# Designed miniproteins, single chains, continued (3): the designs that were tried, part 79

Each design is a single chain, and the fold is of that chain. pLDDT is the mean over its residues in the fold that is shown.

## One batch from the design tools (miniprotein)

Design m10728
Fold by ESMFold2-Fast:
Structure m10728 (fold): chain A 66 residues (1-66)
Amino acid sequence: SPEEETAKKIEEEGKKLLSTIKDPQVRESLRNVTKDIVTMVLAGLISEEEAFDMFDFVKKYLLSKE
């Protein structure tokens, strides 16, 4: 389904970003946010565009904490 494809893309982007982060608290936050976005996508609550906008916003914030 389109939702499963979007969720998979978000999970892969989360894994790629996680590989660059060393701080354990930042890693935990990224895992939690990725899981929440994936859950919202699979539940049909957000679009692909909304999911990536949300992920990019959080990514920018978390990278500023690394």
Scores: mean pLDDT 85

Design m10729
Fold by ESMFold2-Fast:
Structure m10729 (fold): chain A 57 residues (1-57)
Amino acid sequence: SNIERALAAYNKLLEQGLSPAVARQLVLTEYEEASKDPNAPVKVSQEEIDQLRELLG
């Protein structure tokens, strides 16, 4: 799922030495931009973005 992929990306950024706040912002920004892109290969809903904000906060 998009949530599982986003959480995996978040954890990878943490492993690379980024702070939780920075990793959270990068993941949310990527998925928010994907939700606005009509040509994105993976569709991301606003509900998934809201769920990610709760899970990563």
Scores: mean pLDDT 80

Design m10730
Fold by ESMFold2-Fast:
Structure m10730 (fold): chain A 94 residues (1-94)
Amino acid sequence: MLEEVKKIIEEFAKKAKEVLSEEEKERLDRMLKEIQEMIENKEPIEKILSFLEDKVVGIILSLEAKGELEAAKKVAEIATEMAKRLKEILDKSK
């Protein structure tokens, strides 16, 4: 389960980087590093997902605040696809 979750998050990051500025790419890379550390420390999955959601929303809001509305919309669309895939894995594991 955690390896599948990690793969989905990494696929989200690759797609998001195509539309993000360098500042937001660095924020995304920091988020990925922190998630990897949480996985290695065997943190609860709900805590990892809560952290991911908070950081992704922060990136979207930052883009909107800068007037990068198309980039914000694209990141939100990619994040929605990620959330759907994560839900499918979690539901299958219950």
Scores: mean pLDDT 81

Design m10731
Fold by ESMFold2-Fast:
Structure m10731 (fold): chain A 73 residues (1-73)
Amino acid sequence: TTATAENGNILFTGGDDKQVKAYDKKTGEGLWSALGHTDTITELSVEGNKLTSKGKDGTTLTWDANTGELLSR
């Protein structure tokens, strides 16, 4: 894993598998996962209900932090 962020009880991860993943921090349960990047995810940040991921491909994607829905590309 090359990038992480957290929002309350949710841990977000990103890495060489190009997937954004969300986990419950207490149980370790997978909440959602999403594909969108074509290279390694290098940066994650969360602000309220918005998760922003940045990839080595230069792409910045914005997700709904609760559902994994892609909001913008």
Scores: mean pLDDT 79

Design m10732
Fold by ESMFold2-Fast:
Structure m10732 (fold): chain A 74 residues (1-74)
Amino acid sequence: VLSREERFARSNAAFTFAVETLQEVLKEGKEKGRTPTKEEVLEAVRRAAEEAGLSEEEKAIALHYADSLVDLLE
């Protein structure tokens, strides 16, 4: 019964890390007077997910979301 909701919650957590990390990197870039590169965003998301104790699979999902989000902003 809760299987779908649990999978959704885990995916949503990875997405949340991607969004929050992207916003933080963009804020830091603005303070430095530049737009961060896609590589910088992806590296920051990977590190944030790793620090949060996400599995390798969850880190991969977060990186996939971050990649898509960066493309939407460019």
Scores: mean pLDDT 72

Design m10733
Fold by ESMFold2-Fast:
Structure m10733 (fold): chain A 104 residues (1-104)
Amino acid sequence: SRAKELVEKIKAAPSALEKIDILWEAFEAGISSETLEEVARILDNDEAVEAIEEARRAGESEEMRALFGLIVMASNIAAEEGEVAAGARHIGERADPAIARLIA
């Protein structure tokens, strides 16, 4: 499964920032919010699952659902590795232009 392949890549990455880059590459490649939700479930990232479900209930676009789930998942990965400040900067640099594009 695509979700399982992505999880294995994330687990194999040596740093939080590299794990976050893998998620961004998947997003830029057009990963579905459904596949990203499966990734979040395998990683036991309940907050990312909830973010995707909330975006779906709010009627957000497919890309916005995936983006919200990715931001939450990436933030939790950074926190687990003790890289909160570096992770926040790394996430923000990619998320800010993506959010601006999707809201416009």
Scores: mean pLDDT 82

Design m10734
Fold by ESMFold2-Fast:
Structure m10734 (fold): chain A 68 residues (1-68)
Amino acid sequence: GLEEAREQAERIREGLLAMIESGMPVAAAVQLARREAEEVARELEKRGETESAKLLMELTDQGIAEAA
């Protein structure tokens, strides 16, 4: 559901920040975070949870914008 999408987006954001803090280039960390979000979104879409998949991608893009 939508709550799962929010929890996954927050987890991805925390991972993004941890990668940046560990010295990973921001561009590389962003690419990995986007790939993970796309994989989770595909699984949500396969389950028919299109609104949750869309919310996950929107929240992930927002988190990336705030971290950059």
Scores: mean pLDDT 85

Design m10735
Fold by ESMFold2-Fast:
Structure m10735 (fold): chain A 96 residues (1-96)
Amino acid sequence: GIEEAEITSEDLRRLKEKMEEILELYKKDKEEAIKKLKEFLKEEIELRAAQLLAEGKVSEEEAKALKEEALKKVEKLVEEFEKNYEEALESYEKSK
């Protein structure tokens, strides 16, 4: 899958910084945070598909198919993020 592309230390730093930005925004404006998360996930999918193609691991047609498959999962990934965040908040409230 697209996840088979190598993750660099710079990629991990960028991911952490973006996630922290989105989490901070989510506390102030949930709709805007979700929009930013979707845009970020789409950008990462594009980068991973391009990386696999550049490494010669996939053809252009295979890269396009992997990208389309991953993009279809973005909505579900965003829903899972919201659920996990709300569950974490509920756990914190319950442990007070």
Scores: mean pLDDT 71

Design m10736
Fold by ESMFold2-Fast:
Structure m10736 (fold): chain A 78 residues (1-78)
Amino acid sequence: SEAVRRVSDALMAQPDGTRLSQRELAERTGLSQGAVSRALRVLEAAGSVRRVGRGYELNRAPSPEELARARELAAAMA
């Protein structure tokens, strides 16, 4: 959807670790607060974006704990 693309693009345009609030995303994208909220829910469900405090940021590379767990699961399936 266009709203998902615009929200994703706005987050991608920011320096790494930048958190944008729902209001800031609405301002930057020209979308309504409701459209931003719906787009963020889709992106969060897809694992592309996470909520951090009062803002949202792109998901980073997996944490060391997530990587360790993934390796354990892969080894158990071999």
Scores: mean pLDDT 73

Design m10737
Fold by ESMFold2-Fast:
Structure m10737 (fold): chain A 66 residues (1-66)
Amino acid sequence: SDGEEGERLGREAERAGRAGDAERATKLSNQAGDYATRALAKGDDEGGARAAEAARRGSVASQEAA
């Protein structure tokens, strides 16, 4: 689902940021946010919320890596 894919991408973004790859972390966190928006638009409140949280964590990690 869009929520599951967004959560996966957000977690990958967080891992990339922790590894010091700010560019990859930024790209993946943005993609995760897009999937979160799609999940919420379809009424997947739980999946969308999890994807949004993962995207936010990925974004924080990307900023710390920069």
Scores: mean pLDDT 86

Design m10738
Fold by ESMFold2-Fast:
Structure m10738 (fold): chain A 71 residues (1-71)
Amino acid sequence: MAKELSEILASLTPEQRLKVSKLLNEFADALKAGDFDKARELADQIVDVVPEEYREKVRELLEKMIDEAKA
């Protein structure tokens, strides 16, 4: 799953990639802290930054990461 997300990031513009990378770092920190509400909010922000064609796949990957962190 992280590999698929990295491939999507490589297809983004430099500006989009920078914004998504910052949000992904905050998302990872929220997951490590057990703050799943903040992680979901950050996931929504990441989805909004990516092009429409990737939004469904990115949302799917981020939700799986949240579910795995809860387990």
Scores: mean pLDDT 80

Design m10739
Fold by ESMFold2-Fast:
Structure m10739 (fold): chain A 80 residues (1-80)
Amino acid sequence: SLAGEALRYAGEIVAKAPVGGADQSWSFEEALAALESEDPRVVAEAAAKLTGMLVSGAPLSEEQKRRAVEALREAAERLR
């Protein structure tokens, strides 16, 4: 599932830069932009936020869900 893939990629990201918790009030687009940050902590917070949106059933379009999973995959690859 898309939520399962997001959890996997977010887990890889958070393993590189563990944070105390994702408390950012980012919109979907803001969280996507934050994944492009050079700060691994910001990337981890953004990954947690996007994954939370995907698993909680937030009102996201199918295109937004696919974009989030792809962005998380790319961020995980960049942190390898």
Scores: mean pLDDT 74

Design m10740
Fold by ESMFold2-Fast:
Structure m10740 (fold): chain A 83 residues (1-83)
Amino acid sequence: SADEQIDALVAALRAQRAYAEAHPDEPWGDHEIVVRVASPEQAERLAERFRALGAEVELKDNEVTIRLRVPAGAAGRTEVDIP
């Protein structure tokens, strides 16, 4: 479900933040997650949720772009469509 996909993204973000705090000396890269949702209102709620977790977030219409610091080997881009 859409809520399950959102919860998975939130859990992944929390895990990355915890890993970053535990491993400050490791090489870091950037990972970009682009999330497209059904409505601008859903996108706004999602953006607020991710910003509350300390993520760098850009909001445009029904698209939310999240930028994460991750271990260099995990750097990249992920696109997710949430119904």
Scores: mean pLDDT 76

Design m10741
Fold by ESMFold2-Fast:
Structure m10741 (fold): chain A 76 residues (1-76)
Amino acid sequence: MSEEQLKEAEELEKKLLDAAARGDVATARELAIRLQEVLKEDPELAKKRLLALSEMARALGRDEVAEILRELAESI
């Protein structure tokens, strides 16, 4: 996986967390799917990142976003 792909993943994670903070479930889902695509060559990393973002969304009180991220991670 390239350094450029990892940087794109980090930017997507920031945008996803912002969407989660706003309660924007649709945008969070779209960003999570894009994050999976960027990290497709390393499914274990994708799963780990999505589970971490799920826990962060839960900490923000955004249970719907947290559940979507957990389900996407478990599908890997």
Scores: mean pLDDT 84

Design m10742
Fold by ESMFold2-Fast:
Structure m10742 (fold): chain A 91 residues (1-91)
Amino acid sequence: MEIEGVTEEQIEAAKKAAESLNGELTGIKGLSEDTGEVKIKIKSPINNEPTILTLLLSKEGKLLGAEFSGSSKEEELNKYLKEQEALAAKR
């Protein structure tokens, strides 16, 4: 796994996200001083194909955004992700 220009808080948040999703953490990269990019390989919940979940994290490890890529069902996966974010916000 490649780790580049990220905070310890971003690394910890990335590991927790991968564990919660039963996914494989494939990379963590700093995009800016305030934003890290995390890539997690998971099985799609809608078609069981491998897909990449990209998370954007603040320097404190707070979720700023998320999207799926590399799947023919990318739109459906991103809809599922938006629903999961809404559920997390309700706690």
Scores: mean pLDDT 70

Design m10743
Fold by ESMFold2-Fast:
Structure m10743 (fold): chain A 55 residues (1-55)
Amino acid sequence: GDEVVENVRATLELLQRKPRSEMEKAVNLILGYVEKEHPEVLDEVRRMAEEALAK
């Protein structure tokens, strides 16, 4: 839902200040959580994660 997407967006912004390796590990955990609990937003969260990692 919208709350999950908003929480992921906020978390990814905070992770921008972390080392790349920590960000990649956190992104993997977030994607695993979303796939299991909120599959309806998985595609949107995956796109946001890819954009954040490309920065």
Scores: mean pLDDT 80

Design m10744
Fold by ESMFold2-Fast:
Structure m10744 (fold): chain A 56 residues (1-56)
Amino acid sequence: SMAEDEATLQRLLDAVIAAAPAPGTDLFAELVRANRRLGLGLSPEEIRALMERFGI
């Protein structure tokens, strides 16, 4: 659902913020790293789909 997708994306974004990535780091790469750290099991295609769905 949209609400579940939004909650998942927010969890990934919160993890990226907490990691304080270096300036100029690609957001997609940081979301992939966050997914791995959180153990959510999303594929790179699923992460891209979330980004496209929410305009980021």
Scores: mean pLDDT 85

Design m10745
Fold by ESMFold2-Fast:
Structure m10745 (fold): chain A 79 residues (1-79)
Amino acid sequence: SKEALEELTKKLVELGVSEEDARIAAEVILKGVAAGASRDTIRRSIKKAVPNLKLSDEELEELIKLAEEKLPEMEREGA
């Protein structure tokens, strides 16, 4: 969803990530959560997509949790 993408992108920018890299990372997180991937798999996918991303594993886990919370709400709105 566009709203989840924008919110995750803003959170990443607040953590010091560039706007371009933040958008890529947010898209990877949302795609991974939508696919039911594990948090470990999503973290590895983010690091492959944005190799210069300077975020801790804890910061990445918080972003993944936020995406997990928002994705079920969006599925309910689409039904």
Scores: mean pLDDT 77

Design m10746
Fold by ESMFold2-Fast:
Structure m10746 (fold): chain A 93 residues (1-93)
Amino acid sequence: MEKRRYRLAVRADGEVFLLEGEGDADPDSPIVLTGKVPKERAEAVAAALRRMGEETGAILDVSVNEDGTVTAVLRPVKQDDLPADAALAETER
């Protein structure tokens, strides 16, 4: 079974990085990341993702739904290019 997973890394200042790993997505295609957060935090997460997109070009689009779902279209980065102070989180399914 050949599956690719994607991991998120978040710095203390709210910078978010998508690491290419294991999952069903094509690594050369933009990856759509959908996460559920409390509505109050959804705006902060979306703002951090938009800022990262402006600074790195790694995020192509960000939207926030009324239910607190945040959707981001991202380009993966290599783990070796990740800042050492970024905290890694696994995205499941």
Scores: mean pLDDT 54

Design m10747
Fold by ESMFold2-Fast:
Structure m10747 (fold): chain A 113 residues (1-113)
Amino acid sequence: SELEEGVKKIIAETFNISEDEIAVVRLPATPKEIYEAAKGKKILVLLYPDTLDESKLSPAPLILMAMGVVEQVIGIRYDPSLPVEEQLERLKEQLSKPEYKNLKGVIDLDVRE
């Protein structure tokens, strides 16, 4: 996916790590699928489509799993109806902010606006 490949590249450049050290998972996904994707990676990226039912989100188990398996979790809200290029530019702009240079733990970003 162009979105997944672009997200991986921007995050790799931002945190100065290899793209091979980043896992990108589109939600909805099972805890097992997320764990298998995150295993051996430094950063886990969770892509949340605008249409995803929030009642299906369980951030506590995902955060606990990711904190045990990965160094960083990044949640990204995106709009499937918008051009990929525009959303990648918004991601790049958000991650260019000084507060994200020392990022650790869990963050949530919105690339719809």
Scores: mean pLDDT 75

Design m10748
Fold by ESMFold2-Fast:
Structure m10748 (fold): chain A 71 residues (1-71)
Amino acid sequence: SAELRAQAIAQLDALIAQLEGLAAQETDPAKKQKLQQIIDLLRQARALIEAGDLAGALQLFRQIDKLIEEL
């Protein structure tokens, strides 16, 4: 559904904005770098969802999960 896709993208945009705020306030360089990597991967997943590449987006979410586990 185009409406569900738009809602998913809006939720991703909100999450990206929140994480950018956290990264801006982070004083630990290693954590800040990992937050930036997560943000970059989320932006890539967003672009893949817009393109209809759900399989590619799922692979990026798997990489994001691994980075979160390392925080």
Scores: mean pLDDT 86

Design m10749
Fold by ESMFold2-Fast:
Structure m10749 (fold): chain A 80 residues (1-80)
Amino acid sequence: ASAAAAQHLARSIGALEKGDYETAVKHAQAALDTPGISLRAKALAYEVLAQAYEKMGDKETAEKYRKQSEELKAQVDAEG
């Protein structure tokens, strides 16, 4: 498991819960840039990005990231 990706995801979720959407975006993007990130962690990072952009009023960017999260979740579900 990518410990660095997990740390960035934890920070992004914490920032999102506090209403610090800019910090949530930065840490979610850092998680996505982490080598060896799992598909599940990548899907979660895109969910954080979608929620943060939705809260910031950028619906177009939020929809883009929601779609990416959904596509990755479908890939995770297809793994046997």
Scores: mean pLDDT 82

Design m10750
Fold by ESMFold2-Fast:
Structure m10750 (fold): chain A 86 residues (1-86)
Amino acid sequence: SVKEKIFEAIVEYYLEQEKLLGEENPEAIEKLAREFTERLTKESAKKILEAIKKSKEENKSDESHPSIKLTNEFNEKLEELLKELL
């Protein structure tokens, strides 16, 4: 399902970010991703899409940094998945 793909995308993104920082907390990440996907509705998905679009317009970031590149790739993937959910 699209929600399973969203769950996997969130888990992968946060695990890669924590790996860059030298930290590991997979249980907390999995709990966060589960709560997000379980509470996700079409209405909240539309609001999240609008927030992602606004963030892109306000933030001109240096995509050469690994953490920023991961965030941009995650936001693009999340945007596509949320559009598929709607």
Scores: mean pLDDT 76

Design m10751
Fold by ESMFold2-Fast:
Structure m10751 (fold): chain A 86 residues (1-86)
Amino acid sequence: MLDEKIYEIAKKGLKEKKPLEAAEEIAKLLSEKYGEEVLELPEEKVAENGLKAIIIEYYIKQGKLEEAKKLLIEEGAATEEQFEAF
């Protein structure tokens, strides 16, 4: 259940291009579960990569490999554009 909630937040953050907001929500959920273990994601790029990893891992656990590949390619292409991929 918590894993599913984190996945939904990560998915929304990437789709709406608000990775920092999604990272803050995930940090809050993790803080509630793990007590004093609060994660701070200081940079937007770090947040984006974290959200992608969460979504892909969730899809793999659910056996949705095609969904994982589609999301990885689409999000990878967007981030590669920001990094001048040739």
Scores: mean pLDDT 63

Design m10752
Fold by ESMFold2-Fast:
Formats: C-alpha cells, structure tokens, sequence
Structure m10752 (fold): chain A 107 residues (1-107)
C-alpha cells in the first residue's frame, strides 16, 4: 500500500530526484507518513542523499539523518528509510539501537 505524498513531501521528492544521481524511486512509508523509503542504485554515495535531505530539511543535519537511517541492501539496489522530522529520526535511531543491542546480546 502506497499512501499519497503530501505537497511538502512531493517537493522533497522532486528535490531528491534533481540532486541524487542513482536515485531509482522515492515513496512514503506504508507504516508512517513521516518516513520516506528511498531506492538507489548499488554503489550510490549515500552522503549525497543525506546532504540533499539536509538541504530540504535544514533542521536535520547530515549526521542526525545518517544516525536515524535504516539501510537495507538488496540484490540490485539499496533501500534507505529516513525520518522527515526530528521526532521520527530520533524514533528510528532508538529502534535501530535496540535492534543492534538485541543482536549483540543474542536476543
């Protein structure tokens, strides 16, 4: 299920398409409208993606966006989930931290 992007999200998606070489697709997360799911070609420099996001959302720094990003490697592409607000980026950072801790302790 793919919810329709808001006007603000549509402008962000346009900005990403214009500024991120190797970008394949951008969609709003089915689980959370404040999260974008971004599909990029294998070998794409993700720093370019995070810089473009920070330009569109200056309240979010590149470092903060990277800390909250969920990166999933697929056979033909890389999928990146990013929060569009400080609150969502922090929530994703916490969830990522919990998953890393669970893996480290064998839970």
Amino acid sequence: MHPEASAEQKELIKHLKENVPGLIDVRVSEKDPDVLVIKVEKGTDLNVLFEALAEARPELTVGFLKAGAIITEHEDYTEVEVGLTREKTLELSVERGIELLKKAVGL
Scores: mean pLDDT 74

Design m10753
Fold by ESMFold2-Fast:
Structure m10753 (fold): chain A 96 residues (1-96)
Amino acid sequence: NDEKTAQALAEQALKALEELAEALKKNGGPGKEIVERLKEALELAKKDLIAGLLHLTTEAYLGANKAKKSKGSKKDGEEGAEGVKKIAKELQEIVS
């Protein structure tokens, strides 16, 4: 049950990160700040997988909402989206 819960939460986190990357590409936003918060959640996932996955999903949704409401430069959004993709890849490596 715990393994199935972790897999379901990882799938939710990865989907939220994908939606965040798309929001950053479309709207811009504070990509550096968002990526730094996601890195903290990823470090938590290495120590406490369930808590880290929940935190990653929460920060991804908050970041996506912030990007949609706060227009930043296209460059900051694109750099932020690439940072989010790297975090998603590292998360895939943790849950594999």
Scores: mean pLDDT 83

Design m10754
Fold by ESMFold2-Fast:
Structure m10754 (fold): chain A 68 residues (1-68)
Amino acid sequence: SLVKELDKAIEELDVEKVKEILENTTDPGLLKEVAEFVKKLTGEQIDPNDKDAVVKAVVDLLNKLKSK
């Protein structure tokens, strides 16, 4: 499952793997899941139909979490 693979990459703070999964996905449900994840942690509302915005927001979030 791409959702489980993505969840593992997020938990491991593997920015490159998260980016790879999201850039190569055609699953709108996966992008929506990531947009909701970012919203829950940051309060930022991201359009799940804007793949570039979703990728950028989650990459920025994971990089901030890595530097804590």
Scores: mean pLDDT 79

Design m10755
Fold by ESMFold2-Fast:
Structure m10755 (fold): chain A 68 residues (1-68)
Amino acid sequence: LGAAGRALWERARAPVLRPGAPFETTAVRPAIELEDLDGWSKEEVVDELVALGLDRASAEAIADRLFA
Protein backbone atom coordinates (compact mmCIF):
# COMPACT_ATOMS: atom_id res chain seq x y z
CA LEU A 1 0.00 0.00 0.00
CA GLY A 2 2.69 2.52 0.96
CA ALA A 3 2.13 6.23 1.57
CA ALA A 4 -0.02 6.71 -1.53
CA GLY A 5 -2.24 3.79 -0.56
CA ARG A 6 -2.59 5.12 2.96
CA ALA A 7 -3.64 8.54 1.68
CA LEU A 8 -6.20 7.00 -0.64
CA TRP A 9 -7.54 4.75 2.14
CA GLU A 10 -7.97 7.70 4.51
CA ARG A 11 -9.71 9.65 1.76
CA ALA A 12 -12.02 6.70 1.06
CA ARG A 13 -13.08 6.55 4.71
CA ALA A 14 -13.65 10.32 5.06
CA PRO A 15 -17.10 10.37 3.35
CA VAL A 16 -18.34 7.70 5.77
CA LEU A 17 -16.98 9.47 8.85
CA ARG A 18 -18.52 12.89 8.24
CA PRO A 19 -17.51 15.70 10.61
CA GLY A 20 -19.60 15.73 13.77
CA ALA A 21 -20.70 12.12 13.44
CA PRO A 22 -22.21 10.74 16.68
CA PHE A 23 -19.36 9.56 18.89
CA GLU A 24 -21.63 7.24 20.85
CA THR A 25 -22.45 5.12 17.81
CA THR A 26 -20.27 2.49 16.18
CA ALA A 27 -22.21 2.34 12.93
CA VAL A 28 -18.86 1.92 11.17
CA ARG A 29 -17.62 -1.66 10.89
CA PRO A 30 -14.54 -2.42 13.02
CA ALA A 31 -11.76 -0.52 11.33
CA ILE A 32 -9.33 -2.42 9.16
CA GLU A 33 -5.82 -1.25 9.82
CA LEU A 34 -3.99 -0.19 6.68
CA GLU A 35 -1.28 -2.76 7.38
CA ASP A 36 -3.90 -5.53 7.30
CA LEU A 37 -4.86 -4.50 3.75
CA ASP A 38 -1.45 -5.63 2.49
CA GLY A 39 -2.77 -9.20 2.35
CA TRP A 40 -6.23 -8.36 1.01
CA SER A 41 -7.57 -8.84 -2.48
CA LYS A 42 -9.02 -5.92 -4.39
CA GLU A 43 -12.54 -7.34 -4.07
CA GLU A 44 -12.18 -7.72 -0.30
CA VAL A 45 -11.23 -4.04 -0.06
CA VAL A 46 -14.24 -3.11 -2.21
CA ASP A 47 -16.55 -5.14 0.04
CA GLU A 48 -15.18 -3.43 3.16
CA LEU A 49 -15.59 0.04 1.65
CA VAL A 50 -19.18 -0.82 0.75
CA ALA A 51 -19.71 -2.05 4.32
CA LEU A 52 -18.44 1.35 5.52
CA GLY A 53 -21.19 3.02 3.49
CA LEU A 54 -19.64 3.79 0.10
CA ASP A 55 -21.36 3.08 -3.19
CA ARG A 56 -19.98 -0.03 -4.83
CA ALA A 57 -18.96 1.95 -7.92
CA SER A 58 -17.05 4.47 -5.77
CA ALA A 59 -15.50 1.64 -3.74
CA GLU A 60 -14.37 -0.10 -6.93
CA ALA A 61 -12.81 3.11 -8.27
CA ILE A 62 -10.92 3.62 -5.00
CA ALA A 63 -9.76 -0.01 -4.93
CA ASP A 64 -8.60 0.29 -8.55
CA ARG A 65 -6.44 3.26 -7.58
CA LEU A 66 -5.24 1.59 -4.38
CA PHE A 67 -4.06 -1.51 -6.28
CA ALA A 68 -2.75 0.35 -9.34
Scores: mean pLDDT 59

Design m10756
Fold by ESMFold2-Fast:
Structure m10756 (fold): chain A 59 residues (1-59)
Amino acid sequence: GVKEVLEKIKKELEALDKQIEEERAQVAAGTGSQKKLEELERKKQEFLKEVEQLGSESP
């Protein structure tokens, strides 16, 4: 059901969070990739939207 999908997305979000943190630190140090950071952030936003839609958006 919906719970299974939500748990899967939560795990993906946690993995993305770690990658975003690492990429942010590298970008701040001048060695990271802005494009990679943007792609990771976009992916996180997509998962967050799916969680919100599956979890029930209130008006």
Scores: mean pLDDT 77

Design m10757
Fold by ESMFold2-Fast:
Structure m10757 (fold): chain A 88 residues (1-88)
Amino acid sequence: HMDVSKYLDLEQTTADLRGLVDEIERLKKEIEKARAQGKDTSELEVKLANLVTAAGILIAAVEFSGAELDPETREAVERARKAIRETN
């Protein structure tokens, strides 16, 4: 098996997860506003689904790395998992 922990930058991954969660939350607000205005949300919903998928891939990479997670990385993973659950 490839030891992905040797190639996984936890600081960068934590930043990426936080960025994805922020964009997911922003898109959810945009979708709510668009729906309230009777506008088509199809493109926003596709973008949201893609971000959820990307966050899931990063979470899987962290979990498969077997790395000891610091509290900041663990919090970022938990926030991302919550965002995915609330979107699906």
Scores: mean pLDDT 78

Design m10758
Fold by ESMFold2-Fast:
Order: sequence, then C-alpha cells, then structure tokens
Structure m10758 (fold): chain A 70 residues (1-70)
Amino acid sequence: SEELLERIKKLLISTPKERLIARLKAAGVSEKDAEALAEAAEKGDIDKINEILEKNRDRYETIYRALAGK
C-alpha cells in the first residue's frame, strides 16, 4: 500500500547506513539492492529509492518489519 511505502521511505532515510543494509538483507533484499537503497537514502535520491523499492514490492511488509525492528 501507499501508506506502507511511505513508512518504509521514512525508515530508509532515518536509519544509519550499516544497520539499513543489514536489515534490508535480513528482509530478503539482495546485497546489491540493499547497498544501492542505502546509498540512495543517504544521498536523498528519491527517484532511485522508488526504483529499487518497486523491484522489491513483494517484500514491502517484510522490509517494513525489519527496518522498524518489529
């Protein structure tokens, strides 16, 4: 859902890079995509964040739970 996607984006921007990569990988995101998402979040590259999240849309709930520490 759009609400879930927006919550994920906020967590991506507020989570330290090393922790973000580890949690994304725990959620089943590939290492390449996890690193790319963390870099895009650090730089505020919203277009790249949206692109990589779209590739991982089937994992939004798992990503959210991993990033939220739930």
Scores: mean pLDDT 84

Design m10759
Fold by ESMFold2-Fast:
Parts: C-alpha cells; sequence; structure tokens
Structure m10759 (fold): chain A 72 residues (1-72)
C-alpha cells in the first residue's frame, strides 16, 4: 500500500526528501512556499512513511496531512 504525505519543509531539506522518496520507489512534487520553505507532496510505501516523517522532523519541517493514495 502507498500513502501520500503533504509536508512543509525548509527548501534546503527538499533534495534529501526527494532522494529518500525515490530510493523507496515513490514519487515527489515540490512547490515553493513563503519563508524559504517548500510544500511537498510525497507518495511512498506505507512502511517508509514513519522514516520519511522522522526525516522531515529532523530538518525542522512538519507533516500537514496524510492521504490514502487514490485507487488506480
Amino acid sequence: MRVTLVLLVPEAAVPEIERFVREHGGEVWSFPAPGGRALVWATVPEEAAPELEELVRRHGGEVLARLPEAPA
């Protein structure tokens, strides 16, 4: 199963988050946000979600939402 996390992170954290998502076979989109931040949609396997959330917190970001992936 996959989940989509909506994240708000410092811009400097975006490359590491994108790398993590891709290494776990996921997909990621990032959008600029005020205050040197980025809004990120990351779709990952459910088992990878806790590690991604920890990575986000480590960089001073936050998880805004957790969404189930829409059926194909």
Scores: mean pLDDT 80

Design m10760
Fold by ESMFold2-Fast:
Formats: sequence, C-alpha cells, structure tokens
Structure m10760 (fold): chain A 67 residues (1-67)
Amino acid sequence: AELDAEFEDGAVIVAAATILVVAKKNGYATEEDIEFLRKLLDRAVNPETKAILEEMLKEVEEIYKKN
C-alpha cells in the first residue's frame, strides 16, 4: 500500500515535470496543461509530493499568464 503510493507519487511528479519542461522550452502553456497538473495534484498522496506539484503548477500558471 505504501509502496504503491510512492510509485503513484513518482509517476505524477514525472508527468508534472514533463509538462513544466515542455512549457519552459516552448515559452507557453495551455489551459489543458494547468487542468492536467491540477488532476495530478489531486492524485498525489504524500504531502512532500503535493508541495513539489504545487510549485510546478505555479510555474506553469506563470508561463500561461505571460504572452
């Protein structure tokens, strides 16, 4: 159960990091990217993982707001 939660948290971090890296490379983010990141945050179990995802989401939201 705990190992399964760690695996899930690892998977959501990798997915979130991929979105952030692509957004930084392209200089833009979409509403779909933000929605997907929010869904990943909802799936996270560990509070430390949630904090990492919140920071990534904030960075993607800032990229989205900048034209």
Scores: mean pLDDT 79

Design m10761
Fold by ESMFold2-Fast:
Structure m10761 (fold): chain A 111 residues (1-111)
Amino acid sequence: MDVLAQSGTDLDMDVDEEKAEELLKRAKEELKKKGLEVSQDLLDLVEEEMLSVLEKAGLPTDLPKEKIRDAVEMAATALKAMREGFLSPEEAAMIVAYALKRLKELALQSL
């Protein structure tokens, strides 16, 4: 998806964390109401794309698996909710940007 590429290209992105968390909560609640789960295939695809964004930015990808998983689940939940019509592309991009910001901060701390 173009959303991951666009969110990952701005290293100085000012992310509204409170709004991203509110949208993520809404996405989780709507998916739960419909009995919809994020597939392992989507989690694997999102992880590959997010780590690729870090690598292209010159950031380390050798991060704690637990922290990678947290960010990947956040981004994958946003993309699933967007595909199901619970989030707009702009709302999903905001959550993905927040997830990428968290991974970038972890990568910078590992330097």
Scores: mean pLDDT 78

Design m10762
Fold by ESMFold2-Fast:
Structure m10762 (fold): chain A 112 residues (1-112)
Amino acid sequence: SKKEELEKLILELEILEGLLLILLGVAKVAGEEKLNTSVVLKLLEKAIEIIRKAIELVKEDEEAKKELEELLERLEELKERVEEEGASLEDVEEAIEIIRRAIKILKEVLEK
């Protein structure tokens, strides 16, 4: 069902948020200015894939679709910056904020 698919995407985004938080925490404890760029890129690519699936699933909710499309654009721009400049702590913090906003939107759709 659409609800079961939404719940699965929410769980996958929550796992990605957790992984990014762990990477950020490890970097902060180690006093690192940058994170492992290849790992961050893979997590960003997975978040992009999940948000694209979420957009298709919520396409009848015009407000949720628009908000997710704006978050997708931000995440794709962030991925390009990380590919060019490497993954900073601020880049990973921005990724976490985008993912958290996507989770909130999907939970609001699920409760309608």
Scores: mean pLDDT 89

